# Ledger of designs, part 95: designed miniproteins, single chains, continued (5)

Each design is a single chain, and the fold is of that chain. pLDDT is the mean over its residues in the fold that is shown.

## One batch from the design tools (miniprotein)

Design m19292
Fold by ESMFold2-Fast:
Structure m19292 (fold): chain A 70 residues (1-70)
Amino acid sequence: SDMDITIAGFELIALQTEADILRRINSIPQDVYDEIDALLAQAKAAIKAGKVDEARKLIDQARDLLDAVR
């Protein structure tokens, strides 16, 4: 639904912002940041295409990677 897309978009922005801050202060490795950034870029493309389930899976993968290294 449009609401699910909006929620996914908000979650993506929040997660990207957290990853960007943690990378800027050298709290996460560059290679892990690059993988998270790539997953979130794919999730953003999925949101634009209306592919909510694909976007959620990509966001969940990015979140799991971030949680594993912080």
Scores: mean pLDDT 87

Design m19293
Fold by ESMFold2-Fast:
Structure m19293 (fold): chain A 91 residues (1-91)
Amino acid sequence: SAAEELERRRRELEEQFEAALAAGIASSSKEEIAAHLVKLRDPSISVEEARERGERLAAERSREELERELREELRRLFEEAWEEELREEAA
């Protein structure tokens, strides 16, 4: 059924997303994680500004807290992108 195909596609994409996210976080410094988080929360700022703000944020937060916040923001974006995909498929 179409519902089973959508569920399978979502599961496959979620697995790929989670694997890529885990690998990216594992290979990133605390400052890089913080800079990514800042840029995701304020996409209007430059990469340089995000790095500078990320360095300040990294000084105030633990790596575990930054990893959690980054996972939450990226998961939110994944959910928004999936909802957009469903709207396009319904049209």
Scores: mean pLDDT 81

Design m19294
Fold by ESMFold2-Fast:
Structure m19294 (fold): chain A 118 residues (1-118)
Amino acid sequence: MKKTVEEIIKELLRIAEETIASLSEEELQDIIDNGPTTPEGLKAAFALEMKRAEERGLSKELGLQRAIHRLYTVLQEVMNKTLEDLAKTIVEMLEGKYSLSNAKETIRELIEKWLNQP
């Protein structure tokens, strides 16, 4: 894994933890319902998936892999969105500190790790 991908993973985990600490599950769901394809809605959906993974007993690493895979699946199959759309949302969540290319590489690696679980 590239150092930049590792840094993005750490920042995504921090954002999820801060969001879960600040908002209830009901508040997260309300944000999602009011804007499921907005950056705010996708951030809330990401945090909610991470919370559900923790409640299921998954490690933070597995929870992140699962959350990104589920968000990509929903965007692709339900909303006809692309990997580029998810990557743009992640760049916005990270306050533009990382490139679109770095975000895309991180998403691909997380999805591949989740799909290749033994």
Scores: mean pLDDT 80

Design m19295
Fold by ESMFold2-Fast:
Structure m19295 (fold): chain A 96 residues (1-96)
Amino acid sequence: MKTEVATLEGGVEVELDAEATKEEMLKRLEGLIEKAKKLKEENKEDEEVVKKLEEKIEELKRQIEKLKAMTYEELAKMFEEAEAYDLAEDAREKAE
């Protein structure tokens, strides 16, 4: 079954699988870091834009580290908070 998870940067259809969803989330976060780095290079004379992009890159890096370290139990909680109940149930079943 495919479902849309709002936490995945808007309307992304994914299979009902916690591991595949985690991998897709990681790819999207890495893509955002690359996009932010490019915008930082394009706007390097604007100190306010550069500062905001640096803060966003550091936030995204922390999110990637946290997501990589997540157990299936922690993934289930994250999916519940995102109202992705089907993915949360899949993650809980895999945790046990």
Scores: mean pLDDT 71

Design m19296
Fold by ESMFold2-Fast:
Structure m19296 (fold): chain A 83 residues (1-83)
Amino acid sequence: SADEMAELAVAAGRAAGLSDRQIAAVAGHMLLSGGEMGKAVGEKIAEMLGLSPEEAIELAREMSEEEIRAAMLAIAREVTALR
């Protein structure tokens, strides 16, 4: 489910040493650029971090594409380790 994927992404991001700001920026990127599931997961991540979708999107706009990609890759690697 989107809730389970969001919980896993937040846990993986924190395990990778990402700040809540970096995890929120990934959520904002998912809201801007993701498919249906990506948008649902991004919304739930923002909610878990106490942010609106609009606040998460603003954080994504403040980071470079390179920083967002690095954070997403870090989350993906940790998700594989946590499963």
Scores: mean pLDDT 84

Design m19297
Fold by ESMFold2-Fast:
Structure m19297 (fold): chain A 69 residues (1-69)
Amino acid sequence: DKKKILQEKYDELMDRLREARIKGDVEESRRVAEEMIRVLEKLISESSGVDRERYKIMLDHLKRELKKL
């Protein structure tokens, strides 16, 4: 299941982002956020309806956060 694998990867990246933020590692935070954006774009392409809209909202939030880094 492609969607399940992508969701699991997103969860792993969220954990890595949290760790990078705790350490104050701005460079790693940026890299992880960029990878999360790519995973969300794939989740959007593999999803429909409410799930697709949810991933779009998450993507917009993450892009806004990346601009602040």
Scores: mean pLDDT 84

Design m19298
Fold by ESMFold2-Fast:
Structure m19298 (fold): chain A 88 residues (1-88)
Amino acid sequence: SMERQLAVKTTGEVLRIAADINGTTDPEEQRKLRLQAFEITLRGIESIEDRDAALREARATRDSIRAHPSEFSDEVLARLDALIARLE
C-alpha cells in the first residue's frame, strides 16, 4: 500500500541520518543529526492523511525510541504521546 511505502521511506531517511552519525566523530555534529532525525520523523508522521496509518507509524516510532533512548527522548516521546492521543 502507499502507506507502507511511506513508512519504509521515512525509516530509510532516519537510517541515512544514523549512518551519518556513525560516520562523524564530532559530538556536536552527532547531536545536531539526532535532533534532525527526530524532527524529520515527527513531521513525516504528521503529514500522513490516513489516520490509521499515522497511528501505526506514531506507535512504531514511539516503540523504536523507547528501545534506543537518547537525551532528547523524553521531549520527543511526549510529542508522540500527544499525537497518538489525538489520533485515537
Scores: mean pLDDT 73

Design m19299
Fold by ESMFold2-Fast:
Structure m19299 (fold): chain A 84 residues (1-84)
Amino acid sequence: SPLEIARLHATATVMLSHVDFSLELARKRGAEEAARRIEAIRARLEELYARLKASTDAAEARRIVDEMADLVEEVARIEEEMLA
């Protein structure tokens, strides 16, 4: 439904904002390796978000957001490594 797709878009924008915050944190801490890894994931998230914006199918949109969630979890692991 259009409403479900709109909610998935909102979820995706929150995910992108979180990754942007994580990237800023890595840069501010001088964690260059972590920043490079997060930048690469951010680029992949931008590609998935473009696919999400082009999708009119709720099932496809859910699969795209699930893939984005996996990438956000990878960023969380990089943050754990950075803070250890």
Scores: mean pLDDT 88

Design m19300
Fold by ESMFold2-Fast:
Structure m19300 (fold): chain A 68 residues (1-68)
Amino acid sequence: MKDREEVEKLTEKLKKAAETLLKAGVPVEVVRQFIKMELDEARKEGLDEKLVEEALEELEKHIDKLAA
């Protein structure tokens, strides 16, 4: 499905962005807010809500591992 592929691509882009921002010294809370805003935009563009929620959960776990 196109939505699944779009969400997967977005998730990978946001993982790389989160890693880059954290390495640049951006606070974890700011990185989390950035991720939520990007996913909110994807939801407003009509991507599947359940897939977006799954992506948010995956990204939060990824950020938690990087911040630990």
Scores: mean pLDDT 81

Design m19301
Fold by ESMFold2-Fast:
Structure m19301 (fold): chain A 82 residues (1-82)
Amino acid sequence: ATPAAIYRAARAAFETALRLIEKGDVEKGMEILAKTAENLGKVTGDVEKFTELAKRAKESPEDGIKAAEELIKYATDKANEL
């Protein structure tokens, strides 16, 4: 896969996680969010940034929503740059 395709796939997963949290499937949404962030960090080498966001995503629903919004923006910006 191209680097841009990897970030587009991650963005879609983060958007799915955000929708699950908003619908009340909070634990499932936060789990998908954290796992996707961890995997993206491993693939891109941005381990520190994605590890911290993955950790925060599991602390509370409010932190999960904020982490999802930040991750969606980051993945979108990276896909557009590549």
Scores: mean pLDDT 77

Design m19302
Fold by ESMFold2-Fast:
Structure m19302 (fold): chain A 61 residues (1-61)
Amino acid sequence: GTVAEGEAALREALAAARAGDIERAQRLGTLSVIYLQEAGDDARAAEAGRRVRAALAEVGG
C-alpha cells in the first residue's frame, strides 16, 4: 500500500465508526494500518490504529 491508500482507508474507517458500522470500521482500520506499514510509515500506522480504536470506543463499541 501507499500513504495515500492508508489515509483513504483511515477516513473510511472513521466514517464507518461514526455511522455505527463496527465491522467495517475494524476492517478498514486494519487495512489502513497495513497500507501505512507497507509505505514504511510505522508512526502513522500506529496513530491510525489509535484513532480507529478511540472512535469505536466513543460510539460504545
Scores: mean pLDDT 85

Design m19303
Fold by ESMFold2-Fast:
Structure m19303 (fold): chain A 64 residues (1-64)
Amino acid sequence: SLAEELSKRLAEAGKQLVEAAKKSGGEPITLKAARNASDLLLKTGTEEGKKAGEEILKELEKLE
């Protein structure tokens, strides 16, 4: 479905945003972008979106 394809693309982008946040030392804009990607993934209603969104949140917690 379109939602499943979108979830895959968004998950890939979200992982890149998490890596950018790690490399920047937790710069606010990169953290906010990654959190927004996670929120959108969780709202897709797809299994992949839920898993990817939850994983991004866990990775962001490690940056505390």
Scores: mean pLDDT 81

Design m19304
Fold by ESMFold2-Fast:
Structure m19304 (fold): chain A 80 residues (1-80)
Amino acid sequence: MKTVKPLSKEEAEKEARELVKRAKEEIEKALKAGDYSRAAAIYAAAMIELVGIGLESGEFELVKKYQKELKEAYDKLLKE
């Protein structure tokens, strides 16, 4: 069995935080350019990456927190 080195809680939180920050910046940039398809693709990819962080760390409550933050940011940017 291949030993996958699991993410620590601190590593998972750092990766999730950086992922959400990057996704917000790229979504805002895409929406300002009028590229709604690109913004939606970035949002979907970031949500999938957050699930991956949860699977590697077991920190599903952390993942839910950042998924909620990203969704709220995406909804707000679409409204502006």
Scores: mean pLDDT 80

Design m19305
Fold by ESMFold2-Fast:
Structure m19305 (fold): chain A 95 residues (1-95)
Amino acid sequence: MEHLERAIEALRKAAEYAEKGDMDKAISYLNEALDHLNRAAAEADLDTQIELSVLIIGVSVTLVDLQKGRMTPEEAAEAARWIAEQVEKLLEKLK
């Protein structure tokens, strides 16, 4: 549970810094979220691991596209917030 909560916090911070134009911090927080999601997946049951794999791909694509200039900071912030919401919904199911 703690890794999912940390991933949500990191995704929200990534969105905040992307909107502020601090791309280095936005990328750093996306990487932090990715680390926490991977740690959560490693400890999860198979069904939860499948759901987390989709979210991990989402963060990875957002990070790569943002770094390569294929995604605007506003689009990256929107993606990070949407992924954070999906992680929160998954947490509610695991209670």
Scores: mean pLDDT 86

Design m19306
Fold by ESMFold2-Fast:
Structure m19306 (fold): chain A 104 residues (1-104)
Amino acid sequence: SPTLAPGVSDRAAELLNQGLRYLEQGDYELAAEYFEAALREAERNGADPRILMTLASMIGEAYERLGDRELAIRYYERARDLALEANDLRAAEGLEARIAELRA
């Protein structure tokens, strides 16, 4: 399960936690909606790229589980770009591998 980094707003944390509950219940559509709301809240509050990367990755995972490959790829690409901004080459490589699998 993803762990929230220090500096995430309480509202972003609440939205993320609700999304995680929907993900655990198999409600991938609601999980994606809540993770997207958490990402928007975190962006408004100037969260660092590593936090934004984690949120984008979770949105990608929710859409992948929903079977929406195109949306999953778009969010994983955003997560990869955020990983590069955070200078996290290992995360960027992992995201590129997942994107390649979804495109195959």
Scores: mean pLDDT 86

Design m19307
Fold by ESMFold2-Fast:
Structure m19307 (fold): chain A 81 residues (1-81)
Amino acid sequence: SAEDERRLDRAIQAALLEIQELADRLGVPQSELDRIVAEFSARAREVFERFLAGELSLEEALQEIRRLKDEAVARVRELGA
């Protein structure tokens, strides 16, 4: 549904904001942040497409976005000084 699509989109946008804010706080170089954001965005797009195709439920898609966000956050922390 359009409501479920908006919920998933909001979760992706919230994850991107969290990744970017953490990278800024930790002084991660822009080039490294760009790579992390690009990888997260590509994988999040795959999750969204699988959700639209009916391959994932909303709950499964949201769990996968959370997992991807946690991986990106962990990488930002490793790069942070």
Scores: mean pLDDT 90

Design m19308
Fold by ESMFold2-Fast:
Structure m19308 (fold): chain A 62 residues (1-62)
Amino acid sequence: MKFTLKALKDYTPKSAPDVTIKKGDLVEAEYDVETDTFTITYKGKKFTISLAEAQKYFELVS
C-alpha cells in the first residue's frame, strides 16, 4: 500500500542517519504488512522505518 505521510517534527531515521526529514515535509511511503515497516522515499533516498516510528513522527495525508 502506498501513502503520503507528513512529518510532524524533524526526524532522522536510524537506517539513514545522513537524512533529516524536516517538520512539514511530505514523503512517499509503502507499507509492508508482513514486517510492519514503511519504505520511505525522500528526495530520491529510500529507507525503512518501523510502524511505531512512523506513528511517532508522521501523520497520514488523505
Scores: mean pLDDT 80

Design m19309
Fold by ESMFold2-Fast:
Structure m19309 (fold): chain A 77 residues (1-77)
Amino acid sequence: MTPDQLRQLSQQYQQQGQDHMSLLLQGTSLMLEGNYDQAIDLFQQSIALAQQQNDQHSVRLSQGVLSSVLVLKQRSL
């Protein structure tokens, strides 16, 4: 999926009130563009919102993506 497609999907989730999923998709888009620091910030915000909603599945998903972007940041220039 392209970064632009992820941004479009993020807007759809925001319209549905699923802010944590919207942030997750925005962070994934930034990660694919190499903007790791901004992606990390958005993933952390997504985790916080999912925890507030007691959505353990979304928390685990966001934590997994956060771990992936941290590894990519360490391996990138």
Scores: mean pLDDT 78

Design m19310
Fold by ESMFold2-Fast:
Structure m19310 (fold): chain A 71 residues (1-71)
Amino acid sequence: SIDELYKEFQAKVQEASMLMSQHPDPQKALAAAKELSDRTKRAKEAYKKGDKAGLEKEIKAVDALIAQIKS
């Protein structure tokens, strides 16, 4: 359901936020934080509209961001 996807998105946002707080490069952490903020706004809009595909896109984007922070 879209509610389950939104919960998954929120869990990944928490993971990304934790990783950013531990990141050795503050400039990269700030850039990631800005992208995460933008993705959060898009995910909220998708959730309000019942746009499952849009929400899945934002989940994938946060997964990619997490991978970038880890590298």
Scores: mean pLDDT 85

Design m19311
Fold by ESMFold2-Fast:
Structure m19311 (fold): chain A 130 residues (1-130)
Amino acid sequence: MREEVLAEVERLLADAEYFKKLYGKEMSDFAKKIVDFLIDLLRAAREAIRAGKTPEEVLELMLKKVDEYSKKYPGLKHVFDRIKKIVEEGLKKMKENPEKAYEYLIETLRRVAEEGLFAALFEINVEKSK
């Protein structure tokens, strides 16, 4: 269970770091902030999993980090609000079906990574359209 979640979060983290390398020269300030936030969020999740935190505790730590970034970068509130909603939906699923908590953690990590990278790509494309 933990090994599967660790493998997935490390894969998602590698994807985010590859995105940063691939688009580095094309990234707007907003795109860079989104990608750096996503990398920091995934690293925090990885460290929590390695430290033996439960799936629910991992998502609660992720919510705290999203709230911290929302205060730090208010111009990106709409991105952080969408990611917060994804994490909150994962927590709700875990409370309703605790036996599937690790499956919901993997699903939530995937959805967060997809949303973050999509948001960064959208900001790159908006900048190119100016």
Scores: mean pLDDT 86

Design m19312
Fold by ESMFold2-Fast:
Structure m19312 (fold): chain A 91 residues (1-91)
Amino acid sequence: GLEVKKVKDEEVEKALDILIKTLETLAEIYEEMGLEEHAADARAAKAKLEEMKKKKLTDEQKTMLVLMAEQVEKELGTREKAKKALEEELA
């Protein structure tokens, strides 16, 4: 089951900001690829996270958001490092 640990409100706010920014970036990428349905889904998910930012969240929701943001940061960090390495090798 989901193990709930007390998460600080600052961590939740950062997690929401990371996820919202990631979804906006994904929507933009999907639009560039001509994947309009995927872009719409990403924007809808972003809107839901923006609503969650305005609401009081349960400890379970807070834990889930922080874990999701950590996973997203790891994925983006890996991709950005690969992109920078390629750009520096080609420079």
Scores: mean pLDDT 74

Design m19313
Fold by ESMFold2-Fast:
Structure m19313 (fold): chain A 107 residues (1-107)
Amino acid sequence: MKEKIKELLEELVRLLEKLAEALEAGDDERARELLREIRELAKKLVELLLKEAKTPKEVIEVVGFEMLLLSALVSAELALEGRISREEAIRELRATAEALRKKIEEL
């Protein structure tokens, strides 16, 4: 189970980096495709993390992780709508990817 979570986190990091690259390139169609893929993967990962959570504190940590992902994805959507800068969304996506890499190291 720990190995499956690590695999999904590594894939999530890869997809977040690809989304940042798509936004940087102005490939809006690819960015929207990646957003859909990331949402599906995030849902599966949150489900697995909740199954592994044994304490109320661990459940709260999973909720914090879900909120971190949601924030980055919402920023990407807002950038695609022209409501915020692409540079801001790209920074948030890359920061989220770095935070996830640190969590992989803790596994």
Scores: mean pLDDT 85

Design m19314
Fold by ESMFold2-Fast:
Structure m19314 (fold): chain A 104 residues (1-104)
Amino acid sequence: ILDTVKEIKKIGEEAAEKVKDNPEMVQKIKRLTDEIEKAAKNAYLAILLGDVEEANKYIDQLSKAVDELVKTLEEAGLKEYAEKIRELGNQLIDDLKSMVKAVK
């Protein structure tokens, strides 16, 4: 989980650097990357506490943030970064969903 979040952060930072001449886009990429990290960490914490309802809420937030970041990167012409975020985001979501099923 944490390693996947770290990789998503790295890809987000690289993507932001590619669009550094567009401050609005840099800010949007950084915001969405931070939303992904917060949602994933909050989902993981909820799983550790046995709170399935809260975990599912954060997994939904994570899924939406991943979708929005992928769309943002595609609109910026960064298709390779969008594909990497989609793959890593789907892996993170699947891992968290599997952990939720293992609760109790």
Scores: mean pLDDT 84

Design m19315
Fold by ESMFold2-Fast:
Structure m19315 (fold): chain A 64 residues (1-64)
Amino acid sequence: SSSQQKKEQEKKKKQQQIDDLDQGVKDSDQGARQASTSEGADDVVKMLDDSKKKLQDEKKKLES
């Protein structure tokens, strides 16, 4: 059971990291959508989209 507890702790830690990255992706996506409704905010939208892609890549690395 101690080995099972260690595996559970590792799963929880990994899941927390994935959840944090997922939240960052959602926040960046929401920010980009809000900025896209503003005339002349294309640079902000692009910056947020780039940030979202980086967070998605980090998440995929943890999920692999």
Scores: mean pLDDT 80

Design m19316
Fold by ESMFold2-Fast:
Structure m19316 (fold): chain A 74 residues (1-74)
Amino acid sequence: LSPELQEFLKEIEEAEANVENYSDEELREVYLSLGQKLYDFLKKESDEKQRELAEKAFQRFAEKIMEVLAKRRA
């Protein structure tokens, strides 16, 4: 894996581990920050497998945010 992908996956893993500890505003900021990093990574990366790994990791994190927000509003 590229160093950039390894760093991105680590940041996603850390954000996922801390998702319950973030406020709604902090979740939005983390989501936008990681989304920007994904966008920047995908602009530079041509390896299809590495692109898929990054996109799937971000999608998984986005789903966890939605679950946390739904529980807070229930």
Scores: mean pLDDT 85

Design m19317
Fold by ESMFold2-Fast:
Structure m19317 (fold): chain A 88 residues (1-88)
Amino acid sequence: IDELLEEAKRETDRAKALTDAGGSPEEVQREADRAVKLADEAIKKARESGTPEGLAKAYEAESFKNLALGYRDEAVRRATKRAQAAAA
């Protein structure tokens, strides 16, 4: 669980860095998809533990998942604005 959480955090941080650097939506989506997959696996294992500690880790993983999805959506939004500016 802890390794999955750490990897999910790292991939989420990479998605943020790519979004901030003006990376392509495809690049951000790849890192975000990795973060989501890792977070979903961490959530599943944490919930299967049935412990309060497991539930706390599940909430942390859900937070990373939501952040990664947000960075993906932001990268698409920025790319769309750039394309519209170039076309107009």
Scores: mean pLDDT 78

Design m19318
Fold by ESMFold2-Fast:
Structure m19318 (fold): chain A 78 residues (1-78)
Amino acid sequence: DAERLARLEEEARRVEAEIAAEPDLEKQQYRAGYFIARAALEAGLKTEEQVREAIERAREQGALALAEGAEEALAELR
């Protein structure tokens, strides 16, 4: 669905601008994790289980703020 792809691209651009406007790197990472997870779940690109797995991988890689943001997005959709 081309319309759905266009919507996702538009939302991604808006989210990127919000992330770039955040001067605190920890908050920037949190926002990134939140919006990436939320967008993936809402677009049907990932299941809740796949997002949970991605959160665990992010924590393993030391991306703690990113993982916390993604966890928040997952919690909001339950």
Scores: mean pLDDT 75

Design m19319
Fold by ESMFold2-Fast:
Structure m19319 (fold): chain A 92 residues (1-92)
Amino acid sequence: DEAKKAAELGRKLAEVLRKAAEKEKDEEAKEALLEAAEALEKAAKLVEEKGLSEELNEELEKEAKEAQERLEEALKNPESRKAFLEAVKEAQ
């Protein structure tokens, strides 16, 4: 269940990013948000398929770092950041 909870959190974060992307008019900002969402969905899938193990922990650490870097890149754009914050407010 721990693996399922971690994957569910990842998918929830990806959903917030996809909602932010739907509000974006700028194609570059939209693509950045979608890339971040895709990275989070990939990490969630790995957790679900392989479960939590020592071998998977190293793989997840690499995937989590990639997802984090893509999210940080998306949030450097002021329009992307605004859309993301708005989506977060709606999710709460």
Scores: mean pLDDT 73

Design m19320
Fold by ESMFold2-Fast:
Structure m19320 (fold): chain A 55 residues (1-55)
Amino acid sequence: APPASASGSVAGLMELLGVSGPEGLAAAQRGFRRGTREGGTLEAIVAAAREVLDA
């Protein structure tokens, strides 16, 4: 992953969650979409991605 991918990127979210596989990518993408819809805050995005990973 490139350094400083931007604070809102899916790649950054994957690194924050500690995931790096196809499942991690899917969770990060879905979490990003869901979190931005729920409020667009970093906290909402992370929470949504964690729920996707937990499912």
Scores: mean pLDDT 69

Design m19321
Fold by ESMFold2-Fast:
Structure m19321 (fold): chain A 95 residues (1-95)
Amino acid sequence: SPLDEARELLEKLKKMKNPSIKELQDIALEVQKKVDELLRNNAPKDEIIEGLRILREIYDILSEQAKKEGNYGTYHYSRGLSLQSQSMIDYLESE
């Protein structure tokens, strides 16, 4: 399922030693595609929330790495996407 694929991508990221911003961005884009697929397929709400939680965690990791490297453009972008993912989780959990 798209959710299982998103979980595998997060586990792959956790096994990486010193991932680059590029590698983190590539993984974030792949997980975003899986979340988009869950939405298109009208997946159960709990599965969409879990996919969004995975995406938020990846954007949090990306934002922290970008901040450490002084890459404020990537920091603000990934921080914004992390917050947007959390807002969607909060909205769905309120339903």
Scores: mean pLDDT 89

Design m19322
Fold by ESMFold2-Fast:
Structure m19322 (fold): chain A 90 residues (1-90)
Amino acid sequence: ASMSLEEILAAARAAKAPQGVIEALRLLYEAFLDPSASVEELLEAAERAVKLVLADPETSEEMKEALRRELEYMRENPEEVERAKAEAQA
């Protein structure tokens, strides 16, 4: 079974993730768990989440670049976003 939102947030807090990362994880997970969300709405949630992480000064430059590349990949591969949504709701 996939990790629950509570488990993901607890793991992030235990790892001392920046607050921006914790809020980003919450936004993404809530969006992907919504069965009515469209791919476009999921991409909007991902963009908002990335912006939260990028705004946090505790986020490493490597993570910022990785997230920018991931967001671009998601925009170019909407079928992968649909797959991720299905996995999150399983």
Scores: mean pLDDT 73

Design m19323
Fold by ESMFold2-Fast:
Structure m19323 (fold): chain A 68 residues (1-68)
Amino acid sequence: MDELIREMARAAEAGDLERFEELTERLIKEVEEKGRKEGLSDELIEKRVEAVRSLGEQMVALARQRAA
């Protein structure tokens, strides 16, 4: 997971939104699979997925501010 988050940050900073979206979807799948293996409720898994999407939005916003 840490490597995917680092790659997402690099893709956002490079302006490679296609790569960023691919990495975000991979992280979401890993979070869902890990949550199911740990026996988390669907509600908790969904909440963690929302946290990943929120993190992604923040990364893109910060990268755009730095590029301007």
Scores: mean pLDDT 79

Design m19324
Fold by ESMFold2-Fast:
Structure m19324 (fold): chain A 61 residues (1-61)
Amino acid sequence: SGLEEKALALADRDPGFQALPADEQERLRGYIREVAAQPENENMPPLLVYLEAARRYGLAT
């Protein structure tokens, strides 16, 4: 589905995400994929997927 791809694209446009080291970016991408893959999040807006992933990672948004 387009949800994971759209949420990852939002991360790529966020200066806060871009400022992270490459290994930390991959960790946050992992959380984005995890949140997007949860069945209960099927109809969640991509921005909220990214914000929930950032919260789980511990990034101040």
Scores: mean pLDDT 81

Design m19325
Fold by ESMFold2-Fast:
Structure m19325 (fold): chain A 60 residues (1-60)
Amino acid sequence: GEALAREGERLLALGAILAGQGRADEGIKMANEGKELLVQGGVPEEVAQRGLDAVRAIAA
């Protein structure tokens, strides 16, 4: 539900911050958890995947 989607968004945002700080492995792990929660919360998989891909791009 909405609570799962909100936690997923929070984890993607935190993942992006960690990736931007050079903590790539931690950021990507958190973004993967965020993607899973977004999908469970009813967010389309393609939208959740784009969030994860954005964190991976920051980490690269």
Scores: mean pLDDT 86

Design m19326
Fold by ESMFold2-Fast:
Structure m19326 (fold): chain A 80 residues (1-80)
Amino acid sequence: KKSLEEVYEEIKKKYEEIKPTLSELDQEIADSLVDAVEELVKNKASDEEVKEFIEYLKELSKTLSGKVKEFVEYVVKLLE
């Protein structure tokens, strides 16, 4: 299993790749997601806190479509 720090680096790399393809609103959503993962790393989040965040992202992904939905789903897979 990858560390939370390794997962955050993979998330940042993926976001840099897709950012130019996202609308301004989708970039705001993705930026907020990346910032939230950074806070989990900074605060040394517990497995329980990470699990709660994964459940939040799964619900969020149901409300989204296109590239930003694919990005949220990618983040969920990396955090699991």
Scores: mean pLDDT 84

